Designed miniproteins, single chains, continued (3). Designs and how they scored, part 89

Each design is a single chain, and the fold is of that chain. pLDDT is the mean over its residues in the fold that is shown.

## One batch from the design tools (miniprotein)

Design m11077
Fold by ESMFold2-Fast:
Structure m11077 (fold): chain A 92 residues (1-92)
Amino acid sequence: NPEEERRRNEKLALLLNLLQTIEEKAPAPEVFRAVADRFRTELGDEELADLFEEIADLLEQGDVEAAIQLIRDKMAELEAEQKKLEEAYKNK
């Protein structure tokens, strides 16, 4: 599905940019909460909204390492999903 592949690539690009932003500077937790609200209300992506709220909570607690790990884990999940689709295509 080209639209699903495009959406996964867009999510990966967003997560990579987020990871770089957290590593280079400490953004305010409220920025992530505002983005989470937009994903939930405007885009209907509750999973990504929940992730951004969890990142905001970790940053509010000062746990930058845990916030970075959550982003990395989500990127790994999306990359693994992409790989499974490539393997399914080869096996047909």
Scores: mean pLDDT 74

Design m11078
Fold by ESMFold2-Fast:
Order: C-alpha cells, then sequence, then structure tokens
Structure m11078 (fold): chain A 89 residues (1-89)
C-alpha cells in the first residue's frame, strides 16, 4: 500500500540521516545524492511524505541555508512547501 511505502521511505530517511551525520567525510554532494534517491523511490507518494523524508535527512546534515536551497529546487516538483514545513518543525 502507499501508506506502507510512505512508512518505509520515512524509516529509510531516518537511517540515512544517522549514517550521514556520523560520517565525517560526507559532503553536501553525498547528501544531495541521498535526497535524489528518496525523491526517485518516493515518486508516487504524497508530496507531504516525500517532503518529510527529505527534511529528516536535511535537518541533521545541511545548514539552514543549504536546506532552503534544496527547498527552492523541490518547488519545481511540488515538494518544496511540505519540505519547508517539515524542516522548520
Amino acid sequence: SMEKKAKEIKEKAEEIAKKLAADKSATGADVMKEISEIEREGKDLPKEAIGEAIATVAKTTLSREQGLAVAERLDHTGVGEAFRKALEE
């Protein structure tokens, strides 16, 4: 079901966030690659679920400025608003 897939994406995002936060060699490019994978895997999910998952990764790995730049990119796919809301919470 879509609900099950949304939960799986959320759990995966939490694990990715922990891994990236622990990796001292992780770059912004590495973070962006993981965000792109979440977008690809979540393509058929509600935008709110995708935005929340991406925000989970961004909160622990990106600066506020970098997170807002990601939000501007996500505005093109309709995910930006959900991402901004989740990022600020």
Scores: mean pLDDT 80

Design m11079
Fold by ESMFold2-Fast:
Structure m11079 (fold): chain A 61 residues (1-61)
Amino acid sequence: MQALEGSSEEEKEKEIEESVKMISSEHYDPVTGKTLPALPKEEVEKLKEEEIKKRKEAEEE
């Protein structure tokens, strides 16, 4: 495949990225009671995966 024209996949990723960006960019940590700065890429990826998982679980519920 030479041209991978996005379908709903891009929309799904965008929504997750927006959600993760909010928490990673200016994320308030209730555990430490501090507003954490932007998280490293690895942590952001983890949050992305967690968000996808949670969305999938909520969809089934």
Scores: mean pLDDT 64

Design m11080
Fold by ESMFold2-Fast:
Structure m11080 (fold): chain A 101 residues (1-101)
Amino acid sequence: LRHEANKAFNQGKYEEAATLYVKYAKQDPSYASEAYENAAIAFSKNGKEANAAHWRGLAEFANQRYDEAIAFLKKAVAIDPSNRKAASDPAFVINMKLIKD
């Protein structure tokens, strides 16, 4: 799956690449951060900035960078208010940070 995602990206098929990177993250959680970051780059290259900010936020969350995750998720919601997911809501990440602290 990682090879297929990289192949699509290198061929300029950014929407396909982004979809494959997200699928890769779900199949192998140990690489979720890397896969979400690559998905964010692919969405950005395809002009989908709300999606790019959303997946970058999830990449930061997977790396336990909660403040950065909150910033990117807030940016995604500001660009496209309809792009709201419970697990990706900035309030959810804020609560996780507070529990850890």
Scores: mean pLDDT 72

Design m11081
Fold by ESMFold2-Fast:
Structure m11081 (fold): chain A 116 residues (1-116)
Amino acid sequence: GPSVVSGGGEVAEGGTVVLTATSAVPNATGGGFMLERPDGRGVVLGTVIDGKAVVAPSYKGRVTVTVDGANGTATLTLSDLTVEDSGDYHGGVGPGASGAMAGALGGGGSTRLTVT
C-alpha cells in the first residue's frame, strides 16, 4: 500500500525536523524523500537502496535518510532549516529501488513543513 508520511508542521529557522514514511510492507530495503516547493518544483532530497544512501549534493551535511526494514519505516532528518525548506515532503518506503522511488517520485504520502 502507499506510505504514510508524518513529522511536518511549523518549525523555526535553524532547527531540525524528523520526517517518517511508514508502510505495512515487511522487510523494506529502500526509502526515499522529495520536497515539492510551493511553486510546484520538486527536489529529491535522498534515497537509500539496499543500505546505500545517496543525498542531493545541495543537501549534503543537512540531510540523512535511514531505513528500518523490520518496522517498515524510512526516516529523513533535515537540519539547519531555512525558509526555502518550506513545502510538501513526499516519502516512500518499500522493497529496494521500488521503495526508494515511491518517495523520490512523489508517489508516496506527504506532510507539510512551514519554516518561519
Scores: mean pLDDT 82

Design m11082
Fold by ESMFold2-Fast:
Structure m11082 (fold): chain A 97 residues (1-97)
Amino acid sequence: DESQLTQLINQIRSFGVSGVVNSDRNLLDEALETVDKLIELAEKLGLKETVEQLERIRKILEEAKRNLNLPLDEKLRLANEISQLIDEAARLLQENS
C-alpha cells in the first residue's frame, strides 16, 4: 500500500524529530508505534537491512523517551541521526513497495 507507506514515513519523520527535540512523550509514543508498523512492512518485503535501520531508529526513540532531560545539543544530534536513518529506510521501502 503506497499511500499507507508514504503516510507512515511522513509520520515517523514528523513525530520522531519533534518528539526528540521537544521531549514530547506523546510524539515519541506515536513515533514508536509508527516505527513498529514500518518494521512489519519491511519484514514482509524481505528488506533485512531496512529492518536493522528501523530497529536503530526505535532504540534512539526509546533512549530519548527515557532521557527527556538531555541537553539540547544531544537532542539535536539524536534528531539528526533519526532523520538520516529515516531517509535511508524510506528510500529502500519506496523502491520495494
Scores: mean pLDDT 83

Design m11083
Fold by ESMFold2-Fast:
Structure m11083 (fold): chain A 87 residues (1-87)
Amino acid sequence: SMLEKVEEVARRAIERLRAGEDPVTVGKYFMTEVMDIATANNLPQEVIDQIIALLEQAGLELARARTAEEAIEIVERTTREVKEILE
């Protein structure tokens, strides 16, 4: 399902952050993969726009994250918000 794909992307992003990878780099990966999932499923434009806004906000927050734990919290929260839009 689309939800399972988003959860898998989030899990991979979190593992990369735990491994010490740069939050901005991981954020770009996370945003690209979630947008690919949304685009492949031909979601209504208003839903895509909501997801883009969440991902843009997450990208800004990840650029400001000072710890891996803070970056992980941003990914987890953004994943929950994206899933709520898709449900």
Scores: mean pLDDT 88

Design m11084
Fold by ESMFold2-Fast:
Structure m11084 (fold): chain A 76 residues (1-76)
Amino acid sequence: ITREQAERGKEIYRADPSLTPEQKELAEKALDAILAGDAEAAYEALVELARALGIELSEEEREAARAYARKLAEAS
């Protein structure tokens, strides 16, 4: 993703009243990690965001999330 797309995403998350402060912080942390090229930090933030949203990821889904985080970090 581009920096502009990530900043727009942050504004959407900040303005969303249905998200808790913890969920907003985790979403912004994931975007920041992707922009920094830190695939592991992005993966960890995405897993914690899923947990905060009540979504439990299987091992296969966690591996897929790790692979996508790596690709997103490489593309930034």
Scores: mean pLDDT 73

Design m11085
Fold by ESMFold2-Fast:
Structure m11085 (fold): chain A 79 residues (1-79)
Amino acid sequence: AGRDEAIRHGRLAAEHYKRALKAFEEGNYDEAIKHLKTAIEHYRRAIEAAADDPGLREAFESGLKYAEKQLKEVEEKKK
């Protein structure tokens, strides 16, 4: 249940997303990919926990889409 669990996972996702962006800027693509995958997993958990809160769920779905887009970009740069 609930809002507190959703917010906790959302915060963890945001922290890993920030770490991924820093690693990407430093050219550490493997580290960026690891953090983005972790952020994606936490956004998925946040969405599940926010099932009864459409506004909060929509915010986490947006975060998930941005993290997935960034993951594809980093994977392309690594090629």
Scores: mean pLDDT 87

Design m11086
Fold by ESMFold2-Fast:
Structure m11086 (fold): chain A 80 residues (1-80)
Amino acid sequence: MTAADQKGQEAMAQLQKAPSVRLVGARGDAARQLASFTLLTDDGVPLTVQTTLPEPLSSEQLSAIAREYAEQVVREIAAR
């Protein structure tokens, strides 16, 4: 487990308790094969979630995955 993976798990745990969040940004990094997004809680706390993907994907593909995942997380939190 990397520090980024651990931080992402803690961010996800905080998101599970948040009553609402909004998307601030989503991005992909092809050199690191990382998809990341940042959500802002109602308390104004930024939470960044990152995931590594094993397959070689372009930065555009990683950014699209990050955005879709972020939108899904926002919808799931809103649906509570």
Scores: mean pLDDT 71

Design m11087
Fold by ESMFold2-Fast:
Structure m11087 (fold): chain A 71 residues (1-71)
Amino acid sequence: SADAEAIRRGIERSVEALVKKAEAEKKDVEVEEEDVVEINGRRYRVRVRVRIRVTEESVEVEVEIEIEEVA
């Protein structure tokens, strides 16, 4: 849905910022968050897991996003 797409894009922007920070600081990052967000009068449970591994030659990024509409 358009709402789920908007939520996902917001998360993707936050993840991009996190990746840039991790790369600049040369630090691995692991974040797991769960929240309920409201858009257009509907509630969504959002679960995000981000793993960023930084080496001298590469940055590995794993992102899992689950969005579920709740009553």
Scores: mean pLDDT 83

Design m11088
Fold by ESMFold2-Fast:
Structure m11088 (fold): chain A 83 residues (1-83)
Amino acid sequence: MKKKLEEGLKYYERGLQAYLDGNFEEAVRDFEKAVKLFTEALGEKHPLVAEAYGLLASAYHRLGDVEKAREYEKKAIRLLKES
């Protein structure tokens, strides 16, 4: 699973850069890929998955997709409480 973790971190970092640059559609795509790779490498309940969900929620909120923002915010909060 090492290669999937390394790939997930690359997408996570690219998503962060896209978010900071105001490229929220790109940030969403990169964070979605990071969530998938982190889940495959570390399991669904890992803190990195929760962080990526939180960033997805923020990016969707910036895009005006309130429903997806709320969905991912709830996913992030749930994982952080179950730790």
Scores: mean pLDDT 84

Design m11089
Fold by ESMFold2-Fast:
Structure m11089 (fold): chain A 98 residues (1-98)
Amino acid sequence: SFEDFLEELKKIVEEIFKKAIEKYGNNPSILELTRALDEVYKKGMELAKEKNLSEEEIERLKAVFDRVATVALIFSQIETLEDVLKAALKLLDREIER
């Protein structure tokens, strides 16, 4: 299901952000955060193709990525990468519960 896909996407988000935190610490530059978000987008889209998501599910996924990126960019100005990760995971949990 799309909800099962979002659970796998949460693992990808956690892995990428944890690696970024280990490499750059909790206060990365906007460029380093943008690179992490781009990696999430690329790997998430690859997983979506492997799982044969419908065009409607792909559009929904793009909307989810836009929301995650918006939250991450806003929080990055006042919070740590760990807090950004927590916010992103909470947003994905909300999408799964819909």
Scores: mean pLDDT 78

Design m11090
Fold by ESMFold2-Fast:
Structure m11090 (fold): chain A 79 residues (1-79)
Amino acid sequence: SLERWAALSPEQREAIRRAALQRGFDVEERYKSLIAQGNLEAIKNELGLAPDTSLADIKRAIAQYVAKETAATIEELLG
């Protein structure tokens, strides 16, 4: 992973970073929309959280999932 990253041009690395950032942004905005709608049940179901999970813990789970999706996008683009 790091060796493949170092072998890329600066332009290729920037393209991967921007794609990963955009993926993370899109995921985060979707969950922010669900919170604004009061649809916490959909978030809990998608992230595998207990029905009684607090809003603070839901927000923490969203942040962790966004980070995971961003990292996965970098790995996919590196091959």
Scores: mean pLDDT 82

Design m11091
Fold by ESMFold2-Fast:
Structure m11091 (fold): chain A 75 residues (1-75)
Amino acid sequence: MPNEIVEKYRPEADRAYEAGENPEEATKRLLEKMVEELPEELKEIVLKAAEYRGQEIPEEVRERAERIEREIEEE
């Protein structure tokens, strides 16, 4: 579940802030680790979303990711 992945990396994000790591670099590093735990279809979509460099993710890309996630959950 995506919530479990986020919960797993939350303490690591807190430690990165405590260590004075750059927030952008810490976020990028944690995102890479979280993406590696996702199914292949979701990895591709998340990486494409990251190409927007922190801009709002287009609705179509987000809806597609949610659809794939739902299909995986239903199996």
Scores: mean pLDDT 60

Design m11092
Fold by ESMFold2-Fast:
Structure m11092 (fold): chain A 75 residues (1-75)
Amino acid sequence: SEKETAEKAIAEAEAYVKAAEASPDADREALRRAKQFLEQAKKAYEEGNYLTAEMYAALAIAYAREAGVDEVEVE
């Protein structure tokens, strides 16, 4: 379902942001953008906008990767 896909995308985005935050060499500007998009993803999810939530979660992952995170596995 769209809800399950969005929930998984947000969980993955949270893991990427957390990994970037743990890196002392992370690009600070990219990390700030990743956090902003993660907040937008969570807000969209709470409002029932699952496709929008998935889109913002993907942007959060992209910016977290730009910050210096190569790959993260989500449980």
Scores: mean pLDDT 84

Design m11093
Fold by ESMFold2-Fast:
Structure m11093 (fold): chain A 67 residues (1-67)
Amino acid sequence: SVVDQIRELIKQRNYDAAVDLAVRSGKLDEAIELLLEELKTEKDIKNVLSMIGAIIRLIGEQIDKEA
């Protein structure tokens, strides 16, 4: 499934590709949920910041779609 592809990209730390796929597939809520779950166990500060940036981008895309 697309959600499984997004999960794999997140596991690979390919956050930009995960965001792009979520935006194209309309899986914004699912991608945000997956990133929040990964964030609970992430210990690398650089990865934490990248994940937060990805979440901010997804929330922004969600707001734009509701406008």
Scores: mean pLDDT 84

Design m11094
Fold by ESMFold2-Fast:
Structure m11094 (fold): chain A 73 residues (1-73)
Amino acid sequence: MSDEELFEGVKKIALEAGLSEEDAEIVARAVTETHRNSGPETAAKSAYMGLLTLGLEEEKAKEAAEKVLELMK
């Protein structure tokens, strides 16, 4: 998977979870950078923390982070 494919996939998941396009891009960038430096598990944790910080409910943030992890398998 390319960095661009991962970015677009994470952005789509965040948008479907109810984030704005701007917030979805913030999460997608953070996940893509974390994946490059630290791998898939740390990137999924970054997604979860980012989604919570941007106001997503814990249950929805967990579901979205699981979808992000699945993209990286």
Scores: mean pLDDT 84

Design m11095
Fold by ESMFold2-Fast:
Structure m11095 (fold): chain A 98 residues (1-98)
Amino acid sequence: SLDIRQEIQKLIDEIRKLSDEQITKLSKEMIPILEEIAKELPAEVQAQVLAQIETMRTGSAEEQKEALVQALQTIAAHGSDEILEKLVEELKKILESL
């Protein structure tokens, strides 16, 4: 759905405004959600998302922000509407807690 992909873009824009501390917290909480979603993606796309997840575990706050944005964009391009709706719900809950 175009609407759900537009909602993801709005959330990406909010993520870009976050502090380093907020990015580090968000990255830790998003990792298990993104790992579950990656399993539902085609193998090539799954590998790309898993690489971004590894950067979110080990990188600086700047690298974590870029990796999270790239993972969200990749999932938005390839995920089903059901997966994208779950992603939006979980991401909004975490963002509201930051």
Scores: mean pLDDT 88

Design m11096
Fold by ESMFold2-Fast:
Structure m11096 (fold): chain A 89 residues (1-89)
Amino acid sequence: SMEEELEKLKEEIRHIFDLLISKVKDEEVREKLRRLEKALIEVLPSLSPREAASIVTGTAIEVIGHLIDEDYEAMKEFLEEKIKELEEL
């Protein structure tokens, strides 16, 4: 059913965000990742699977990149912009 598929997708997204947050020690970045996760889950029924996958993949790539560079300020700016983008949908 569509409801079962949506719930599975939500759990997959939560799992990915849990993995990302587990790699981050900065409390503000962790909070922003949780806010982005919440915003994505709330708008998920309005997104295509491709749009949802693009947001999740883009977030993972940027977070990993900034972790390698130890650039937490750039990570915070990226996450705030993505949260705003989803909240304005």
Scores: mean pLDDT 81

Design m11097
Fold by ESMFold2-Fast:
Structure m11097 (fold): chain A 78 residues (1-78)
Amino acid sequence: MEFEGTVLKVYENSNIVELDLGKKDGLRQGDIVEVEVNGQTVRARVIGVSDDKTFLQLDKPIEGLKVGDKVKVRVLER
C-alpha cells in the first residue's frame, strides 16, 4: 500500500516526523514503511497513529526535510 501525505512537524534530534496520514488512510502502529521525499528514500516505523496523523521514527535523517514537504509512504511490513 502507498500513501501520499504532508509533513506537519519534524523532530530533528529524535529523527521523528509527523505526517497528515493516519488510521483512516490505512496506516497502523508498528508498520514498517519506506518514505520517499525530496529525492531521498528512508525506512521508518510507525510509532504513533491517530485517525488523521502519524508519527514515524526514521532509521536515519532525511536531508532538508521540513514542514510542508510532500512525502510518499509505502508499507513494507505489517
Scores: mean pLDDT 81

Design m11098
Fold by ESMFold2-Fast:
Structure m11098 (fold): chain A 66 residues (1-66)
Amino acid sequence: MSPELEAELQKLLEEGQELLQNDSLSELKRQELAEAIEEANEFKEQGNYEKAVAILRPFIEQYKDL
């Protein structure tokens, strides 16, 4: 598997965990992000890093700039 995809997924998971600890996120956004992280972890366990990144990336990009 690509080491670049593994590194990207790890960064997205770390940023997602930091965002979950941010009290400025609404309850709804926190729930959506938590679900995306869970789903991405499931694909990571399957070795499907590409799909895990594709699921997490849009949420992290949207919330990171807030």
Scores: mean pLDDT 78

Design m11099
Fold by ESMFold2-Fast:
Structure m11099 (fold): chain A 81 residues (1-81)
Amino acid sequence: LEELLEQLEELAGRVRDGELRATALSTVALIKNGAPKSLILQKLDEVIALAEELIARGEEVEVASELRRLAQQIKKKIEEE
């Protein structure tokens, strides 16, 4: 999980879209601070939705696709606990 969070944080720093970047970084902080599982899952879904919106618009497709993939992997790990 820690390695996936580091990768998500690094990719978020490369995103030009302010909303996706801020939401991804805040989600990493919530997970590191032990926020409620329901809130974390909600924020991960928000990150995924924002990334999918950029992909649909043809904006930052490569970075957004990687960010979506990482957010989905993190979500699965949290759901499985």
Scores: mean pLDDT 83

Design m11100
Fold by ESMFold2-Fast:
Formats: sequence, structure tokens, C-alpha cells
Structure m11100 (fold): chain A 80 residues (1-80)
Amino acid sequence: MSIIEEMEEIARTSNDISRIAALETAAMLLLSIEGDDEAMRQAYLRFSEVYERMAERTEDPELRQRLLDDAEAYRKRAAE
């Protein structure tokens, strides 16, 4: 299972935000080493979807808004 696939599964099941954040950091480091702009763009889109899914399952309104803001930031980055 890829790191991003594991993040997507966690967002659908346990919604362990700390574990998702750790996996995101690892995925970003690996993508940066590879230097593939298209792979990075696709990762930004998938990260946006993961953050939106986390927000849907989050009861804390402040945390939910921060997750939605992060999702929007990734979508904007992917569009450039």
C-alpha cells in the first residue's frame, strides 16, 4: 500500500489526524526527492481529498475549519 493510500484509508476509518500528518510528511519528503512535478501535483489533489474527508468526520469546528483551509491550499497549489 502506498503512503497516500494508507492516509486515505485512515481518513475513511479511524480519522487519526496525527498519523495522517506523519504520513503526509513522509510522502512529501519522498516526492521532493523524486522531483516529479506531475506526481507532486497528483499528491496535492489527493491530500486535499484526505483533508476534506477528515473535516467531514471532525466534530471540533475550529479543527474542521483548519482542515478545510489546508484542503483548499492543496487544491490551489495543484492548479498552478
Scores: mean pLDDT 83

Design m11101
Fold by ESMFold2-Fast:
Structure m11101 (fold): chain A 103 residues (1-103)
Amino acid sequence: MEEDLENIKKYFESIAGPELAEEIVETLKKLSDARKKLLDHQAEVQRLQTELAENPDLSPEEKAALQARIADHQAQATKYQNEVDKLRKELLELIEKAKELAS
């Protein structure tokens, strides 16, 4: 939520200065976006897997097309999982830097 991000920014500005506070908030926004994209692709994988399971009358070609779409969404989910992991690590490093400056 925007109010939560403003409160986080003000907190880190008070202990570590405006530049580090801005980096933390920007990283949080990127993490939120990457997480949303990860969840969207995971949801599409589940939806398409359900479609395959519940439609026994699909042709072999239609089943292959759905499997290809599942594989694409799985690849995108892996990409965004890696981005989430990277951003989470960057966020932890920024927070530790802020704590060291506050101490």
Scores: mean pLDDT 87

Design m11102
Fold by ESMFold2-Fast:
Structure m11102 (fold): chain A 70 residues (1-70)
Amino acid sequence: MLSREEIEARVDAVVAAARAAVEADPSLRARVLAEREAARAALPTLEDPEERYAAELAVERVDAALAELE
């Protein structure tokens, strides 16, 4: 079972990687956003509450971090 702290640490790593990639190459932003839309569309298919929570948190935090780069 993933703890909330473990989930948040994994999400923080994903957000940091996505932000760093877009900062280095802004053309990647459109691709990252498309991948986030695909992930968001998959959220209702996730039956595991911990997996769903991690995925929802990752989508929200990546979207917020990318918005700061605009």
Scores: mean pLDDT 74

Design m11103
Fold by ESMFold2-Fast:
Structure m11103 (fold): chain A 66 residues (1-66)
Amino acid sequence: DRVEAAKSTIEGLKKMAEEKGIELPEELFTPYVTPDREVAERELRVTMKALAKIMGVDEEVPEPLP
């Protein structure tokens, strides 16, 4: 599932941020699970990209899942 894949990526980024000593804003990694899956997917995708950018990961942001 796209939402589950996005959550997994966000959790991975959080773990790497903790290992690097980077504190992430809670607002950026809030997982929204709404009845509207398109809204949930958009929010999670934006969060994933924002987290990767904050951590300085270039080109490692996964391409949008189909």
Scores: mean pLDDT 60

Design m11104
Fold by ESMFold2-Fast:
Structure m11104 (fold): chain A 73 residues (1-73)
Amino acid sequence: KKEELENLKLDELAKIIQELIKENKIPVDEVEKMLAEIFEKLEAEYEKKGIYDHEKFGKELAIELIEKIEKLK
């Protein structure tokens, strides 16, 4: 699950996100809203920890988005 997703590359995570958006017919504005909420949360967390790993940030953002979409249905 989350552990498995953390082993995937960003392009693989992007494919999963695209598939989930298509499968659940999520509007673009709703996806953007979800991304903004997750981004703000992760940015604050990474700043507090002093982490500047852009790839790790991108992967965490993608994983949180996948989890949020899954919770919608």
Scores: mean pLDDT 76

Design m11105
Fold by ESMFold2-Fast:
Structure m11105 (fold): chain A 72 residues (1-72)
Amino acid sequence: SPSYEQLIKELQEKGEQALALVQQGRLDEAQRILEEMRQKFEELKPHLPEPLRQELEGLIEEIEARVEALAA
């Protein structure tokens, strides 16, 4: 099974992938990665210390805002 640290790293790497997809105008693909990130974040959320929880939540919100802005 992946370690807790490995799962956090995977979430951060998904964030980088989603931002790259947004920059490429691949919004449907970015939205799919964003949805995967939300699911993984909800699983990790009870175990996340602050400020790391706030950092990861902020990353998800930033990607969501960028997808919404380009879709409008």
Scores: mean pLDDT 82

Design m11106
Fold by ESMFold2-Fast:
Structure m11106 (fold): chain A 82 residues (1-82)
Amino acid sequence: GIVDLAKQLATADESSIPQLLKDLKSLSDEARNAVDELVNATTDEEIHKALEKIGDVLKKSGASDEIVEEAVKTIKKYLKSI
């Protein structure tokens, strides 16, 4: 479920992030909307807001604050690498 995927995102290397984001999109409408906002983001502010929304989805699904922080950090590192 979403909590297991949050743990995977928190420990993933950057090359795994595109697949994990696709997997996240399949789990709920809220997760799909959050990921779609991230992939369509064109400004740093839009990226930041989309990452906060992804973090909120993970947290509301039962992921710990520590796992959510690490997951968002890993996604952010991936975005800076492309």
Scores: mean pLDDT 84

Design m11107
Fold by ESMFold2-Fast:
Structure m11107 (fold): chain A 66 residues (1-66)
Amino acid sequence: MLSVEAEQAILEAGRYAVERISDPEVRTRAALKAANAVIEAEDKGYTPEQIREAALKAVDDVVAEA
């Protein structure tokens, strides 16, 4: 199961996506990318700060691609 820090990073990235993305489909894509980035970062043993940064970067990458 995900750590509390990983779960918090996913929730924060979701809120960040809601603030920056008005399109529901793009928002869903950003949320999925953020969740995958968090899982990958946690599997690699990244710090809570690095996990959070990975989640937010995934949202930013989706915004840049839109």
Scores: mean pLDDT 80

Design m11108
Fold by ESMFold2-Fast:
Structure m11108 (fold): chain A 90 residues (1-90)
Amino acid sequence: MGYSAEELIKEAEESVEAARELIEEAEKALAAGDRQKAVSLAVAALILLSAARYLYEKAYEKGGLSEEELEEKLKELEELIRRAREVLAR
């Protein structure tokens, strides 16, 4: 049985929330001078954000998201990706 568009959206949203928490912890670790922990957390967040992008795109293909809704969700992912990449650059 395949996932419904609603289930794909829910999994994507859960992955985004987990990634946000990891990015916040990575930023705190970086501020504390623990660069190794910060890098590990930022990489984990990027993996979750990649999974969320895939799930949102699949939900769109199934008709569960409009083009506008998909674009808004992808913009949120791009902002979180930017924050994670800033941790990796420092």
Scores: mean pLDDT 88

Design m11109
Fold by ESMFold2-Fast:
Structure m11109 (fold): chain A 100 residues (1-100)
Amino acid sequence: SEKAIEELKKETIEMLQKLVEKLKLEHPDEPELIERVEKIVAEAIEKIKKAKTIEEILEIWEETAERLLEVVKDNPEARKMVEASLESFKLTVETLKKQE
C-alpha cells in the first residue's frame, strides 16, 4: 500500500539521520569517517525519496548498509551502531508486513 511505502521511507530516513547524529556525538575525533558516512547517508536519503516500492527501499537500504559497514570496519563501536540500525530496520519491515 502507498501508506506502507511512505511510512517505511519516513522510518528509514529517520534511522539514517539518527545514526549520523549519534556517530558525530560519539566520534568527534573521526572527521573523515563522519564525512564519508554523511555522504553515503545523504545519497541514500535522496534515493529513498524517489523510491516507489518497498522492494526499492529495501535494495537501497541493503546497498547503504554494505557501504556503511565498509567505512566503519576498523571502528568496533561505530560498527555496533550501524549493526543496531540494521536490526531496527529489519524489525520495522517485519512489523509493516504483519499489518498487511
Scores: mean pLDDT 80

Design m11110
Fold by ESMFold2-Fast:
Structure m11110 (fold): chain A 118 residues (1-118)
Amino acid sequence: SVDKVIEEIKQILSSHEKPLLIIALPKSLFKKVFGVEPKEISDNVLYLSSDDFNSGINFELLENKIKEEKPDFILVIGALKSSEKSTIQKIAEKYGIPVSFITDPFGVIAEGSVEKHL
């Protein structure tokens, strides 16, 4: 359920001093589904959403945000292609930052064609 997903997000973020939350969804859609804006999840959380990326993930903007803010953890929420996840992981590794993914919190935005591959 959506409530269990938001509780999991809050628990993960609260275990870190300066986490960066990446939302592969518009902030307005996140608020509509979860009833809170991303910044309301925790006072110590940095945010990037699809509103900042236009359509998809801007990896240059992400890397610049990491350089500027120096987060201690990255949590990514939303349906992502394997190539996008791999790129985020490589950027995080470059800066020594652990990263975790919650791929489909809404149960409607699935990652690619997982069921089709052999």
Scores: mean pLDDT 68

Design m11111
Fold by ESMFold2-Fast:
Structure m11111 (fold): chain A 56 residues (1-56)
Amino acid sequence: MDEEIIEKIVKALLENGADIPDEIAEELQKRIKGDVDKANEIIAKAVERYYEIKAK
């Protein structure tokens, strides 16, 4: 489940130049259920994945 939202964030970053669409932000909020630490972890993983893809 976390992998799905990470992939969606990565896709959005690649397509929109680091802007996360509101729809994806809302989905993230629903998945974390107010857990800010979990949100930060998911975003950090997505950003790492984005830079790995962008470097190739």
Scores: mean pLDDT 73

